# Designed miniproteins, single chains: the designs that were tried, part 98

Each design is a single chain, and the fold is of that chain. pLDDT is the mean over its residues in the fold that is shown.

## One batch from the design tools (miniprotein)

Design m3621
Fold by ESMFold2-Fast:
Structure m3621 (fold): chain A 100 residues (1-100)
Amino acid sequence: LSQKELDEINAVFYLLLGKSLLEEGKYEEAIEYFKKAAEYARKAGDKALEAEALLNLGKALYKLGKKEEARRYAEEALRLAKEAGDEKLVEEAEKNLEEI
């Protein structure tokens, strides 16, 4: 495996852990794992994976009442999703921005 592939694997692993914690209502812990997921996705150059991590980070922040931070991460996720050409992720980010 290349370093890029290892970084992608780490990003996916932390993203899945963050999603599990988000479902359990452990928002602060979920945020830490989503930050790690975004960092590894960025190192891998995977814009779609980085966008998904930032979108979920925004969702967790919104649950904690941090609406302004949530909006900023959702906007960054939308930008990255558009750059990646991921239409489903663009739609998800746009829907989240309508809620904030």
Scores: mean pLDDT 90

Design m3622
Fold by ESMFold2-Fast:
Structure m3622 (fold): chain A 60 residues (1-60)
Amino acid sequence: MSDQLESQGDQAYSQGNLLEAITLYSKASEVARKNGDTVKAKQLDDKLDRVSRELADRIN
């Protein structure tokens, strides 16, 4: 389940849809945490942080 959301987030990011990517990675991280997959959740948090920084730089 989180894998599908992560894939969708990766696609949104590659298309430059940063806000959509943030939303999808956030949902994927939440699903990973519910499943007890702490490694996956950390990877998704890292992706979320990276995209959030890029978005902040663009809208300043």
Scores: mean pLDDT 82

Design m3623
Fold by ESMFold2-Fast:
Structure m3623 (fold): chain A 63 residues (1-63)
Amino acid sequence: SLEEVRKELRELLDFAKKQHPNLSKEQLRAFARQAADSLADRYGLTPEQREELIAELEKEIEK
């Protein structure tokens, strides 16, 4: 489900930030997009759902 995908992505982002505290926002965005694309393929998300997921991640990174 989308909720499970969002939870997994948030955990991956938190893990990346803790392991690599020196990551720039650009590097975090690149990582987030790759992770979102991989999970979207795994969970069979539509292109529309994939775009929404990426937009949500970019907002989270910009916080």
Scores: mean pLDDT 77

Design m3624
Fold by ESMFold2-Fast:
Structure m3624 (fold): chain A 65 residues (1-65)
Amino acid sequence: SREKEIRERVEKLERGRQTGREAAGREVREPSEGERAAIEAHVRNLDTVSSEEAGLAANAAKAAA
């Protein structure tokens, strides 16, 4: 299921983001609805373009920063 795949990718990005924030000494918090929606939109866009995997990693890094 495409929706399941997107959900799994979003969850992985969110986990990495929270872990990165904690490691950096920042308070761990749930992403805002807007942040979550932006990650989801990016993942959906990449779902149609597999060559954009590097963009997914960059998005995760920016979300963690």
Scores: mean pLDDT 63

Design m3625
Fold by ESMFold2-Fast:
Structure m3625 (fold): chain A 77 residues (1-77)
Amino acid sequence: VEEILEAGRKGDPAEVERLRALLDDPDPAVRRAAAEALGMMAQQGNVAAYLALSEALSDPDPAVRALAAEALRRIQA
């Protein structure tokens, strides 16, 4: 989980595809971390991360959906 958040803080564009794959992880804690990391990258101006983050709005876990919605809201502020 911490490694996922570090990828988001680092803002490495090569990590977007990896983080996007983690949104399909069976563990909701991993999906929450992936959504949070993608949100950090999208806030830094990464368009691919923004698009991947919007996919998390359809997640079955309400916490993942809430994290994605909040991150997208901040970008549009």
Scores: mean pLDDT 75

Design m3626
Fold by ESMFold2-Fast:
Structure m3626 (fold): chain A 76 residues (1-76)
Amino acid sequence: MARAQAAVEELMPEVDEIAREAAKKYPNDLAKAYKEVEERIRERVNKLDLTPAEKAIVLSQLTMHAAKIINEIIRE
């Protein structure tokens, strides 16, 4: 699982940017912002050389982080 944590840490800045772009693109449509972010993160994670279990952990953590950023931007 150390590989999953390293992937989360490495991709965190990229996910921050993806979340901010989605929030700016859909400032009045939270559902669309979440969907676009989840799709982009899933595509990126699927390209990683990780086990299915590690990919699930990375996807979950990055998606939760992105959702938090989108919520903060759209509400402010």
Scores: mean pLDDT 81

Design m3627
Fold by ESMFold2-Fast:
Structure m3627 (fold): chain A 63 residues (1-63)
Amino acid sequence: KIAEAVRYMEEGARAAEAGDYAAAAEHFRKAAELLAETLGADHPMVRAARAAAETWAAKAAAQ
């Protein structure tokens, strides 16, 4: 559901601001999954959530 995806995106942003990159990556990954189910995998919002998940996952791996 879009509302659940928005919640994950908000949680991901908060985790990233706190420096918890692993949690941020997981939240954005969950948001992308939910958005893809609702809007389709090629939607700009899905691509943005996936890009965020990849960015924070890379930073988490570097910690």
Scores: mean pLDDT 82

Design m3628
Fold by ESMFold2-Fast:
Parts: structure tokens; C-alpha cells; sequence
Structure m3628 (fold): chain A 91 residues (1-91)
């Protein structure tokens, strides 16, 4: 499902951020946010909210890991907030 893909990508992004691969981590966090958004649009509010939270956490870790990843990490965080809003959370 979109939720499971978002969770897998967010977990991998957190792992890459811990390895100092902030740009790669930011890319995966952005992908995780996109899958969370797709889940929200399909009506999986609970799963989308959980996935959006994980994507946002991954984006924060990616930004802290590498300055080069900051812009992409910001995009991932915005996407995650958007997904949470669509899931019925304030964002």
C-alpha cells in the first residue's frame, strides 16, 4: 500500500541520515511524503497521518545531516504537512 511504501522510505531515509547521507535521505523523505499524500487522497486518513509524521521526522534528520539536502528536506516536510492536513489533522 501507499502507507507501507511511505513507512519503508521514511525508515530508510532515517538510516541514511544517520550515515551522513543527507541528500539521499532528503530524497527518500520526499518520496515518503508523496506516498503519504497519495494515501490521504485515497481516504486512508489514519495511515496517511502516521506516514506523514514519519516522513516529516525523516526530513528533519536529513536536513541536520547535510546542508546540501536542506532544500529537498524542506520540500519533504511541506509535503508531509500537506498529507497530514488532507488526513484531517491541523498539519
Amino acid sequence: SEVEKAKELAEKAKELAKEGKGVEAARLASDAAWYADQAAKKGDSEGAAEAAKLAAEAAVLAAKSSPEGVLLATGAAIGAVGAAFLAGLPG
Scores: mean pLDDT 75

Design m3629
Fold by ESMFold2-Fast:
Structure m3629 (fold): chain A 69 residues (1-69)
Amino acid sequence: ASEERLERAAELIKREAKYLGKELTDEEARELAERALRGEELPNSEVLKEIADKLIEIGDEFEAELKAA
């Protein structure tokens, strides 16, 4: 479920960025989601650091949900 996981992660990044006062385009959110899910070091940004922590946690839950469904 690579595409589904990426799409969900991108949505979560957009939502978290919005809560932190930053608007991301779909393209920006998707690129950040891909990098975060690959375990790559993201560009230095306080917003991205907070989003990455949430994504790691949600990624594990998403994998468990896909296995249960």
Scores: mean pLDDT 64

Design m3630
Fold by ESMFold2-Fast:
Structure m3630 (fold): chain A 68 residues (1-68)
Amino acid sequence: SQQRQQQTQQLIQQAREALERGDYESAVRYAQQALSLDPQNREAWLVLGSAHAGLGDLEAARRAFERA
């Protein structure tokens, strides 16, 4: 639905803002929430990968980037 797509994009935006602040834990949570609504969303997978990389979790980052 349009509302679900809007909610997904809002969560991705919150994840990106968390990345900009260096709040990687919040970025992971927002990206995971977006993926719960849209599991195929490439932008959400990219943000999740960047957040895990910021945390030093390189294996989780690699897996997320492969799904983007």
Scores: mean pLDDT 90

Design m3631
Fold by ESMFold2-Fast:
Structure m3631 (fold): chain A 86 residues (1-86)
Amino acid sequence: SQVDEEARRVAETVRALAERVDELIKNGASPQELARAKVALDLAIIAGEYALSLSTNEEVRKEMQEAIAWGREAKERADNYIASQL
């Protein structure tokens, strides 16, 4: 369905933003730059949780749950990295 297609796009966005966070950590980005990337990821996770609440397709729900979990792990890595730079 269109709703499931949109949900998958949100999952892809969460994954892309999580990858960006990991890239910034790898490249030694400033805490300020990483904080901005975290805000974008956080908003995408919120959108993903909302889309998940509307989806009834089991495969789409699983894909979204995995993407959201990966995004949350990336946020934790970013928080740990920022703490280590202070």
Scores: mean pLDDT 87

Design m3632
Fold by ESMFold2-Fast:
Structure m3632 (fold): chain A 64 residues (1-64)
Amino acid sequence: GERIFLVAAPSEELAEEAAEKGREKTGADRVEKLIGADLEEARARAEEIRRETGAAVGGVNLSG
């Protein structure tokens, strides 16, 4: 199964930094960046990916 890491961040720069660190820590096959998404939007996206692909989904939310 695929491993996917989601990053919700207010800017592309913060998303890039979090994505790089997330790949290193989790060994994720893919990283998806959600610029301007809130926690609820990030959770909805994670559930969608799990339902459609069966992938293991982790993530970080930096949007405050």
Scores: mean pLDDT 79

Design m3633
Fold by ESMFold2-Fast:
Structure m3633 (fold): chain A 61 residues (1-61)
Amino acid sequence: GSSTKRRLLRLIGEILRLIGEIFDLEQQLKTEPERREELEKKIKELEERKKELMAEMKSLP
């Protein structure tokens, strides 16, 4: 229904934002390899959040 479609679009939007944030952190890793551990931890946290949103999207009828 209409409500499901709106929720799906919101989830897609959030996933796209997370992809953008991960991309920015990947660029920072290239310019600041000294901060690798910190940046990799942040990337992992965002990847886990992305997986959660993708799982929520999959659960929609």
Scores: mean pLDDT 83

Design m3634
Fold by ESMFold2-Fast:
Structure m3634 (fold): chain A 63 residues (1-63)
Amino acid sequence: SMMDDLQQALDMAEYYKKIALQRGADEKAVEGLLEEARRKAREGDVQGAVDAAYRIYLLAMGS
């Protein structure tokens, strides 16, 4: 469901935030993307929330 998809995107964002910060990613960049993911989730924008979470994942991977 949309709610399950939104929760999954937020869980991904929170998980990869921890990894990105542990690996020395820019804290402001990570926090900005996490706030974007949360905002998109509040708007019901599944794709926007997933895209923001994926961008945090890329920071965690050093890409």
Scores: mean pLDDT 87

Design m3635
Fold by ESMFold2-Fast:
Structure m3635 (fold): chain A 60 residues (1-60)
Amino acid sequence: DDIKKIQEQIEFMEEALETLKENAKRMSPEEREIVEKGAKELEDMIKELQGNLEYLKKKA
């Protein structure tokens, strides 16, 4: 099921995002800025996948 696979991918990415946010709290300012940039990109990817998931659900 393509819908289920996309849902699993989103959940995996959301868990990775939470891990990045927690790790950023313990990093140097320089490393934290890099991680925050990566977290923003991951958030954007999650939003794109959520949009694709909604599109597929409406098309089914």
Scores: mean pLDDT 81

Design m3636
Fold by ESMFold2-Fast:
Structure m3636 (fold): chain A 66 residues (1-66)
Amino acid sequence: ADEHLARGRELLRQGRPEEAVKHFEAAIAADPTNARAHGLLAVAYDQAGEIEKAGEWLKKAGELTS
């Protein structure tokens, strides 16, 4: 999970949000309660121009931190 989050963040830094999505999805698959992975997936969708999906995943991240 942490390894996928680290790789995903590196891909975001490189301007490769579509590849970052795959790593954040893998982190969520390993731990569906990982709010940080949900938030980073939202950031990846935002950078990819998928604004609606970014908002949906950001909401899910917020629900996990309540």
Scores: mean pLDDT 81

Design m3637
Fold by ESMFold2-Fast:
Structure m3637 (fold): chain A 82 residues (1-82)
Amino acid sequence: EEAQKKADQLVAEAARSLGEGNYDEAIKKAEEAIKLVPDNARAWTVLARAYALKGDFEKAKEYVEKARKIDPEMAKIAEDQI
């Protein structure tokens, strides 16, 4: 319960950093969320989008597939934004 709340907060912070163009901070926050809750599909989608925006399409694809195994609909939204 506490881990889930902290992970959700980190994902929200990561998404904000991504929107602000701070891709390294977005990656750091999303990775922290995944360490707490590995099945957080939104955290994997933030990682995928951040790596795509940094030009690392191989990592982006890998992380989209991680999200797809958890939540296919969320993964599709992230893939459409890459």
Scores: mean pLDDT 82

Design m3638
Fold by ESMFold2-Fast:
Formats: structure tokens, sequence, C-alpha cells
Structure m3638 (fold): chain A 91 residues (1-91)
């Protein structure tokens, strides 16, 4: 399943970001997370899972607010929630 394989790849990339979050510049973190959120939302829309799209959009909104505030700890927490949501979907 191409959708599940791509979501699994996104989870892997997010886990790598989380493991190295303190070594990334704010700009690198912002660019990479924005791209990963965008990919996950696009895949959820293609799957037609409205509830999953809504949950991802809510997390994206919170992520953008945390990013605008420069709140690295909030970004880390949102990333952990995103990983959990994607992993639950992959079960």
Amino acid sequence: DELKEELERIVKEMRELLANIDSLTPEQLADRLTRLFGRAIELARKAGDEEFVEKLMELLSRFQAALDAGDREAVKEILEEMIKLLEEYLK
C-alpha cells in the first residue's frame, strides 16, 4: 500500500528529526517539519479519510503557532503527537 509506505517513511523522518532536534537550526527544523506535515495531509486527503485530515490540520495549526512563537519545546511535543497519530493510523 503506497499510502502506508509513504506514511511509514514520514514517521521515520519525523523520528530522526526528534532524535536530532537540538542539533538543527530553527530554519532547518521549520523547513523539514512543514514539508513532512504537508506530505502527510496530502496523503490523508488522497485516502479520503476526513477525520484523519482534520486531526492532521489541527496539529499543523498548533505547529505553525509554536513555530511563530519560537517555542522549540512546543514544536517537540507536537512532533511527538504527530508521530503517535501516524503510528496509530498505520496499525
Scores: mean pLDDT 82

Design m3639
Fold by ESMFold2-Fast:
Order: C-alpha cells, then structure tokens, then sequence
Structure m3639 (fold): chain A 67 residues (1-67)
C-alpha cells in the first residue's frame, strides 16, 4: 500500500523522467512484482534532479515491501 501510494504520487506529480519510472513501477506492482517496482523507482530517483529526497522515500518503501 505505501509503495503503491508513493508510485502513484510520483507518476502524477513528479518530474517527467521520474514519472516515467513510477508508471512502470505501478505496472509491476499491479502484477505483484514488488522487487521490480522498487528497482524502477530507485532508477528514477537516481536520474531525477532531486535524488536525495526521492531516494530516502524509496529506501523506506523498499524495506516495507520486503517485510
């Protein structure tokens, strides 16, 4: 739930490059592939203009997805 909420928010309001990765992550989440979704969100964060904030949110979501 937390990871889906984050990905939806970023897909709608994030920078275009990050939003692209968030959209692919949402597709992975709908297929039950949380690991691929986290990888896509991390890639988007690394390529964004504000990677520090996005990266910390993604790391938190990654921990939640693995639990």
Amino acid sequence: QKLIDYAERVAKTGPPELAKYAQKALEALRNGDFETAVKLLKEGAEKSLSPRVAKSDIEFAEKQAKE
Scores: mean pLDDT 69

Design m3640
Fold by ESMFold2-Fast:
Structure m3640 (fold): chain A 58 residues (1-58)
Amino acid sequence: MTAYDELEPFEREALRLHAEQGLTDEEIAKRLGVTPEEVREALRRASEKIARDPSPLP
């Protein structure tokens, strides 16, 4: 079961940079060549999809 598979490519990349590498929305925006607002929306949607699957990272 992979909630990750439900994410769009952009959401997946933004989530990975945020969750795995600890980058801020501004840093992710620079990395991906988009606006911080687009990153925030992508992270919001990704987090919502991940929250549907209660698989935390202890």
Scores: mean pLDDT 72

Design m3641
Fold by ESMFold2-Fast:
Structure m3641 (fold): chain A 60 residues (1-60)
Amino acid sequence: MYTFKVNAKSKEGAEKAAQVVNEKFPKSRAKAEGTEVIIESEGSLEEAIGAALLAIGEGL
């Protein structure tokens, strides 16, 4: 399991980033806590990194 935290500029950005990660990466679970997105991945490191990068792009 891999865990990443991504900082969004807003709570709405964090919520959107978490939703998009959950839709695009089925082996990853993302949740928004305030302006942070917490991503837990059960898949490969490559999937975990992809999910974190997507969250960074969507949460900005």
Scores: mean pLDDT 79

Design m3642
Fold by ESMFold2-Fast:
Structure m3642 (fold): chain A 58 residues (1-58)
Amino acid sequence: SPEQLAQEAIGLYGLALDLGVYEAAKLAWEAYDLAHQGKLEEARRLLEKAWELIKKAL
């Protein structure tokens, strides 16, 4: 759902900021905005990319 994807995006945004992975934070915030617009496929793709960047930082 849009609400679930938006919540995932906010969570990932916070995690990315805590880890200093600012590129991932930017992608997560963009995904949050897209989820609110109902562009769920685009939002999911950005979240996947943000998560890949975070995994590389760990």
Scores: mean pLDDT 85

Design m3643
Fold by ESMFold2-Fast:
Order: sequence, then C-alpha cells, then structure tokens
Structure m3643 (fold): chain A 68 residues (1-68)
Amino acid sequence: MIDEIAKVDPYLAQTFEAHPPKNEKEAREIAKEMIAIAKEKFGDTSSLSNSEKNAQISGIMLLKAAEK
C-alpha cells in the first residue's frame, strides 16, 4: 500500500511509513503536517495544489487499508 501511495505523493508515503496512522484522526493530522512541511520547503504553494489534494486522498486510502 505505501508503494502505491508513493506513486501519488512520495512525501505522504514517507511520512506514513515513519508514523503509520492508527485511526482517521491520526491520518488527517499526518496529512496536515505534511502539507505544512511542503509549504515550508517549497515556499510557494501554487505548484502544490494537486499534491495537497492527492495527499488527502492517499491518506484516506491508507486508512481504509489499515482498517482491513
């Protein structure tokens, strides 16, 4: 599952591998933290709009995989 997420957003995959979410709340917090880090690293978020959306979707997908 993590490798599938890495195809969409490698930053999200790396963060989830380090701190795998135990529930939906944790996954949302991890995604939020990733977005904040991306903004800090790149400064300009205009090129990250798709990455932010993909991060949220990937987080939900990872949560569903963890629930099984």
Scores: mean pLDDT 55

Design m3644
Fold by ESMFold2-Fast:
Structure m3644 (fold): chain A 66 residues (1-66)
Amino acid sequence: MYVVEVTMPTAQSATAVALTAIGEGGEATVSGGLPPVVTARFDDRDAAERVAAAGEAAGGEARLSG
């Protein structure tokens, strides 16, 4: 199991990354704080890496663990 945490600059960009994670077969939550943090969980490493890359491309900072 892989966990991706992405700190996004806006709530809108955080929502977009969370939707991308759900589309890749993961479960995602968005923190209620500022800056917003997306936490997503995956069984597939490649899906986790794609979501981390999408978060960084959207101006976020991504961390992948697993």
Scores: mean pLDDT 84

Design m3645
Fold by ESMFold2-Fast:
Structure m3645 (fold): chain A 58 residues (1-58)
Amino acid sequence: SELAERAAAEASRATGRDGVSAEVVEVDGKPRVVVTVDGPLTPEQLEALRAVEERFSA
């Protein structure tokens, strides 16, 4: 999915992490983006990740 690819790229840039993947899931008929990163995240990285998920979700 183009949306998932864009979200993963943005999350990788925002967190500075490799091993970033994203998936679009349907919740109540709306697309939601879920981003996954390998390994532990700092509080700042977690906040950046959640901001990307919110921005790319419908």
Scores: mean pLDDT 78

Design m3646
Fold by ESMFold2-Fast:
Structure m3646 (fold): chain A 87 residues (1-87)
Amino acid sequence: MSWDKVIADYKKAIELDPNNAEAWNNLGNVLAMLGRYDEAVEAYKQAIKLKPNFAEAWGNLGAALKKLNRLDEAVEAYEQAIKLDPN
């Protein structure tokens, strides 16, 4: 499977529906898998801006921030994820 195609497909979905928080979160996941953590953080932040109660996106943001050694920001993101989905 071509990751460039997957990224392009999510970017196209975002272009057609810029308020699709799930597409932004999925784009972040693919970018994080490729080690593109700075870009993944921006995609997750956009997902959260569109859907502030998106626990999965908050958790994913925390994981990406931890990879970038932005530990204080990672802790804040994880705390939001736990608060939104404690079970």
Scores: mean pLDDT 85

Design m3647
Fold by ESMFold2-Fast:
Structure m3647 (fold): chain A 72 residues (1-72)
Amino acid sequence: KKEEFEKKLEEIREKLANGEMTLQEYVDEIIKLYREMGEKELADALEEARKVSPEKAIALFARHNVEKGGKK
């Protein structure tokens, strides 16, 4: 469910903020969540960006969420 996805995103964001996971682990968890939601194209794009740098993957993720009306 969408609500389950949002809760999982908040959980991994909090773990990153608390220092319980690295930036690379955070990106890997986001990719996993998007694959579970059927967002294959976005998950594949994030995986390719991560091969260049974790920061590029984070920028792509942030841009996608802003465009979907999350926040700016």
Scores: mean pLDDT 73

Design m3648
Fold by ESMFold2-Fast:
Structure m3648 (fold): chain A 60 residues (1-60)
Amino acid sequence: SKAELAERVKEYLLKQGLSESEAEKVAQRIRDADNLGAAFAEAAKVAGVSTSDLVYYVLS
């Protein structure tokens, strides 16, 4: 579900050193997203990581 994906994205962002508020803001964008691919690409950009690394973490 989008909620599970958002929680996994938030966990990864926190591990990358983002603050709770920044990570939660990105997680909310994932929950609200009509296009998950675009939302993941933006989340990866915010974290300073590749989209593939973020996707790998979330699907693991």
Scores: mean pLDDT 82

Design m3649
Fold by ESMFold2-Fast:
Structure m3649 (fold): chain A 86 residues (1-86)
Amino acid sequence: MKVIITLEGGSTAQKMAILGAGVSIELHGGEVEVRIEGDTLTVTATGASDEGIRDALATAEGLRRSGAEVEIREEGDTLTIRIRGP
């Protein structure tokens, strides 16, 4: 499965949480690309395991609880998580 996590704005702590989710996917055999463009951090992962996907979703839920706007979409073999920091 492919996972795309996008953080628009956000704090250093929120950026670290998203990067941590990417590291989790890579440790479980996925390939991870990180892109920073202005205020947007994008983590794209290919070959994500069930454990990596759970970690990404848990990270998104944590950010939602901290006041971020979170949108999750699953289409075919792609999970997209879009986050806007407060």
Scores: mean pLDDT 80

Design m3650
Fold by ESMFold2-Fast:
Structure m3650 (fold): chain A 92 residues (1-92)
Amino acid sequence: MKKTYKVKEGDILKLPDNVIKVTVKFKNGLAARQALRDIKLKFGKDIVSAELPSPTELVLTFKNGKAANKAVNFILKNYGKDVESVTAEYEG
């Protein structure tokens, strides 16, 4: 199951603990690349995969939902003005 959240600067998301895969859609490719770099540095130990299937889409898979929730809110805090939406995939 997937749920898409439209976000604004300053938003905080409360994702369920069973969400381990998220897609962050950015308004520009520079913000997407910078977010990928920062996520790898800060959350690298908790990342299963991190990829840019398009210039503005960042797909992140985490070892657990707490890491996914922290990483998404880190992105929103630091890049929220450049984020268009967040799509969460609910894995059992």
Scores: mean pLDDT 82

Design m3651
Fold by ESMFold2-Fast:
Structure m3651 (fold): chain A 82 residues (1-82)
Amino acid sequence: MLSPETREEVLARLEEIRRELEELGREDLAELVRRLAEAVAAGDLEAFQRLAVELGRRLYELGLEELLERLDEVVQLVAEGA
């Protein structure tokens, strides 16, 4: 289970990614990030992993390299905190 400090850091980073995707007009991806944040808040690591793989694939296909890197950092924080 993630520590409260790690959970808050992860949620903050996901909110930054979500806002960036909204600014890019990618409401579909912003909704996917919201679902990731819900999985983190619920402690559902299986759902988090599935959604993170899906989002990562979509970001890669769209060439959103900086957002993909930020997502990878979030995934690493969750993996180290679990």
Scores: mean pLDDT 85

Design m3652
Fold by ESMFold2-Fast:
Structure m3652 (fold): chain A 60 residues (1-60)
Amino acid sequence: SLEEKLEEVEKELEEAKTRKELIMVGASATMLYLHALLLGDEELAERALEIEREAQEKIE
């Protein structure tokens, strides 16, 4: 499910140690965001967008 994928990406964000890993987490979160929008799942989309934002802040 998308929720299970979101949990996996959240865990990857916590475990990310390199800039490359953070970029990959951001990409995964963006893909989940788009998929959630296609399904009309606003809550999941907002959660995915938050993960992407946190990944970007850690890179910057």
Scores: mean pLDDT 84

Design m3653
Fold by ESMFold2-Fast:
Structure m3653 (fold): chain A 61 residues (1-61)
Amino acid sequence: MPSPDEQIFAVLADYLQHKRLSEEEALARLREIYEAAGYSEEQIDRRLAQLRAFLAEHAAA
Protein backbone atom coordinates (compact mmCIF):
# COMPACT_ATOMS: atom_id res chain seq x y z
CA MET A 1 0.00 0.00 0.00
CA PRO A 2 1.51 3.37 -0.98
CA SER A 3 2.42 5.82 1.78
CA PRO A 4 0.80 9.30 1.82
CA ASP A 5 4.05 10.74 0.43
CA GLU A 6 4.03 8.23 -2.45
CA GLN A 7 0.38 9.09 -3.18
CA ILE A 8 1.21 12.82 -3.25
CA PHE A 9 4.13 12.27 -5.65
CA ALA A 10 1.93 10.07 -7.88
CA VAL A 11 -0.73 12.83 -8.10
CA LEU A 12 1.91 15.46 -8.92
CA ALA A 13 3.49 13.18 -11.55
CA ASP A 14 0.08 12.55 -13.16
CA TYR A 15 -0.60 16.29 -13.31
CA LEU A 16 2.83 17.75 -14.15
CA GLN A 17 4.60 14.98 -16.09
CA HIS A 18 1.82 12.77 -17.50
CA LYS A 19 -0.95 15.41 -17.90
CA ARG A 20 -3.55 12.85 -16.78
CA LEU A 21 -5.23 15.04 -14.15
CA SER A 22 -6.66 18.55 -14.25
CA GLU A 23 -5.40 21.14 -11.76
CA GLU A 24 -8.66 20.94 -9.79
CA GLU A 25 -8.55 17.10 -9.71
CA ALA A 26 -4.91 17.15 -8.57
CA LEU A 27 -5.61 19.67 -5.79
CA ALA A 28 -8.71 17.74 -4.66
CA ARG A 29 -6.73 14.48 -4.43
CA LEU A 30 -3.86 16.18 -2.60
CA ARG A 31 -6.34 17.65 -0.10
CA GLU A 32 -7.79 14.17 0.58
CA ILE A 33 -4.30 12.68 1.02
CA TYR A 34 -3.22 15.42 3.47
CA GLU A 35 -6.49 15.08 5.41
CA ALA A 36 -6.06 11.28 5.64
CA ALA A 37 -2.43 11.81 6.78
CA GLY A 38 -3.64 13.90 9.74
CA TYR A 39 -2.70 17.41 8.60
CA SER A 40 -4.74 20.27 10.10
CA GLU A 41 -7.09 22.32 7.89
CA GLU A 42 -4.74 25.32 8.29
CA GLN A 43 -1.73 23.25 7.19
CA ILE A 44 -3.68 21.75 4.26
CA ASP A 45 -4.94 25.16 3.06
CA ARG A 46 -1.42 26.65 3.29
CA ARG A 47 0.18 23.75 1.40
CA LEU A 48 -2.53 23.69 -1.27
CA ALA A 49 -2.22 27.47 -1.80
CA GLN A 50 1.54 27.06 -2.37
CA LEU A 51 1.01 24.06 -4.65
CA ARG A 52 -1.72 25.87 -6.61
CA ALA A 53 0.71 28.73 -7.33
CA PHE A 54 3.40 26.21 -8.36
CA LEU A 55 0.99 24.24 -10.58
CA ALA A 56 -0.37 27.42 -12.22
CA GLU A 57 3.20 28.48 -13.11
CA HIS A 58 3.94 25.06 -14.66
CA ALA A 59 0.58 24.90 -16.50
CA ALA A 60 1.20 28.35 -18.02
CA ALA A 61 4.67 27.41 -19.31
Scores: mean pLDDT 71

Design m3654
Fold by ESMFold2-Fast:
Structure m3654 (fold): chain A 74 residues (1-74)
Amino acid sequence: SAAERIRELAELALKYLDEGNVGKASMIAGMAAIEARLHGHEEVADKLLQAVRALNAGDYETAKKLLEEAIKSL
């Protein structure tokens, strides 16, 4: 399902963030946001885009929280 795919991508982004690979975490979170929007999960897409902005700003704690909230909303 689309929700399962979005969850998989968001969980993968968290894994890369935990490994210190911020660039890959941001890329995968962005992909998850596109998938969420494409399949009508607008609230999830907005949280994932906020996570991408937090990652780019170096706010990794906010990014982690937003990724986890996006996963819980699926």
Scores: mean pLDDT 89

Design m3655
Fold by ESMFold2-Fast:
Structure m3655 (fold): chain A 78 residues (1-78)
Amino acid sequence: AKAAEALRAAAAGDNDRAADLGRELYENGSEEELAAARAALAAARATAEALLAANPNPTEEQERAIAAAAEAAGIAAL
């Protein structure tokens, strides 16, 4: 699904691809797909915020782990 690909692109730091996939989803996706994508994004953000609150100065390795956890939470919400 494009929402999962957008989350993976965002977690990898590929913001241009994430934006393109998000745009394609809102142009061609159903209301249900858009609602699912919004819920997935909210879950990913909540997970990232919780992990950053526990460790506000993460190393690059910890930042990658946080991004991976956020991606997993977002995909699970889809």
Scores: mean pLDDT 74

Design m3656
Fold by ESMFold2-Fast:
Structure m3656 (fold): chain A 70 residues (1-70)
Amino acid sequence: LPSDLHELLEQLDSEDEEVRQSAALRLSLILEQTPEALPLVLYHVSTLESEEARKEIASILEPTIEKHLD
């Protein structure tokens, strides 16, 4: 897995809203290019302690997740 993916997921636990939004947006882009990473992204998100980060990720990634369901 790209090391950047892990960093992005960790950044979603940041107190900085701009950092969180940027990371979520980049994750969405990565998932469009590498849909096989979706299970790993979802697994890692489930291990995040920050409830706010998890909700923010879900909101931003929702369109990308739905696109890959079909």
Scores: mean pLDDT 72

Design m3657
Fold by ESMFold2-Fast:
Structure m3657 (fold): chain A 86 residues (1-86)
Amino acid sequence: SKKEELLKRIEELEKKIEESKKLSEEQKKVLLEYLELLKEYLENNELTEELEEVVTNLLKSLEYLLENPNERAFELLKGLTELMKK
């Protein structure tokens, strides 16, 4: 299913994050916490075409961030993660 394909892509991205030599340990933690929340959201919600498009574009942006680390982007992700935990 499309949901299984997206979940697999997230797991592949988690592996790339863990193995990255460009990211600090703090940056890795932020990204991994965000992806864990995203996985939980996808597992608990129906995958509409709109959600599939949003998640696909988000994953592309995160892949770009792995190759081009930006401290401001990590601070924004950290803030978003804390909001999602409420």
Scores: mean pLDDT 82

Design m3658
Fold by ESMFold2-Fast:
Structure m3658 (fold): chain A 62 residues (1-62)
Amino acid sequence: MKIYAQVKDTPNSFALEGEGFRVGDILEVLEIVDENYVKAKSLTTGKEGVIPKEHIEIIEIE
């Protein structure tokens, strides 16, 4: 099962744009780094990075 997430519209989500992630982007969750962060890949841009969980919503797609 692949786990996908979407970047939320939050007041601080602009910080993710520097890493190539934009509000509404669909991400593949590659790894859970810790309680606050995941490693994910944008399906829109192909960029990989570590993202705060507070800025994403997990979507389970089979």
Scores: mean pLDDT 74

Design m3659
Fold by ESMFold2-Fast:
Structure m3659 (fold): chain A 62 residues (1-62)
Amino acid sequence: IEVGDLVKAVKDYEAPLPNELAFKVGDIFRVLKVVNEDWVEAQNLQTGEVGLVPSAYLEKIE
């Protein structure tokens, strides 16, 4: 996963921390920043919300 990638959620996520995004399986994000191996900053393309998303819940789409 790299900056600018389109990624899809493969699992639901409840966002236990306030800077994280909650999402459902099938949600599409644009990666804005790779924070570390476990986290990206991404924008949900349906809601426009920006926040931290766990990389393990994402799959790259083309």
Scores: mean pLDDT 79

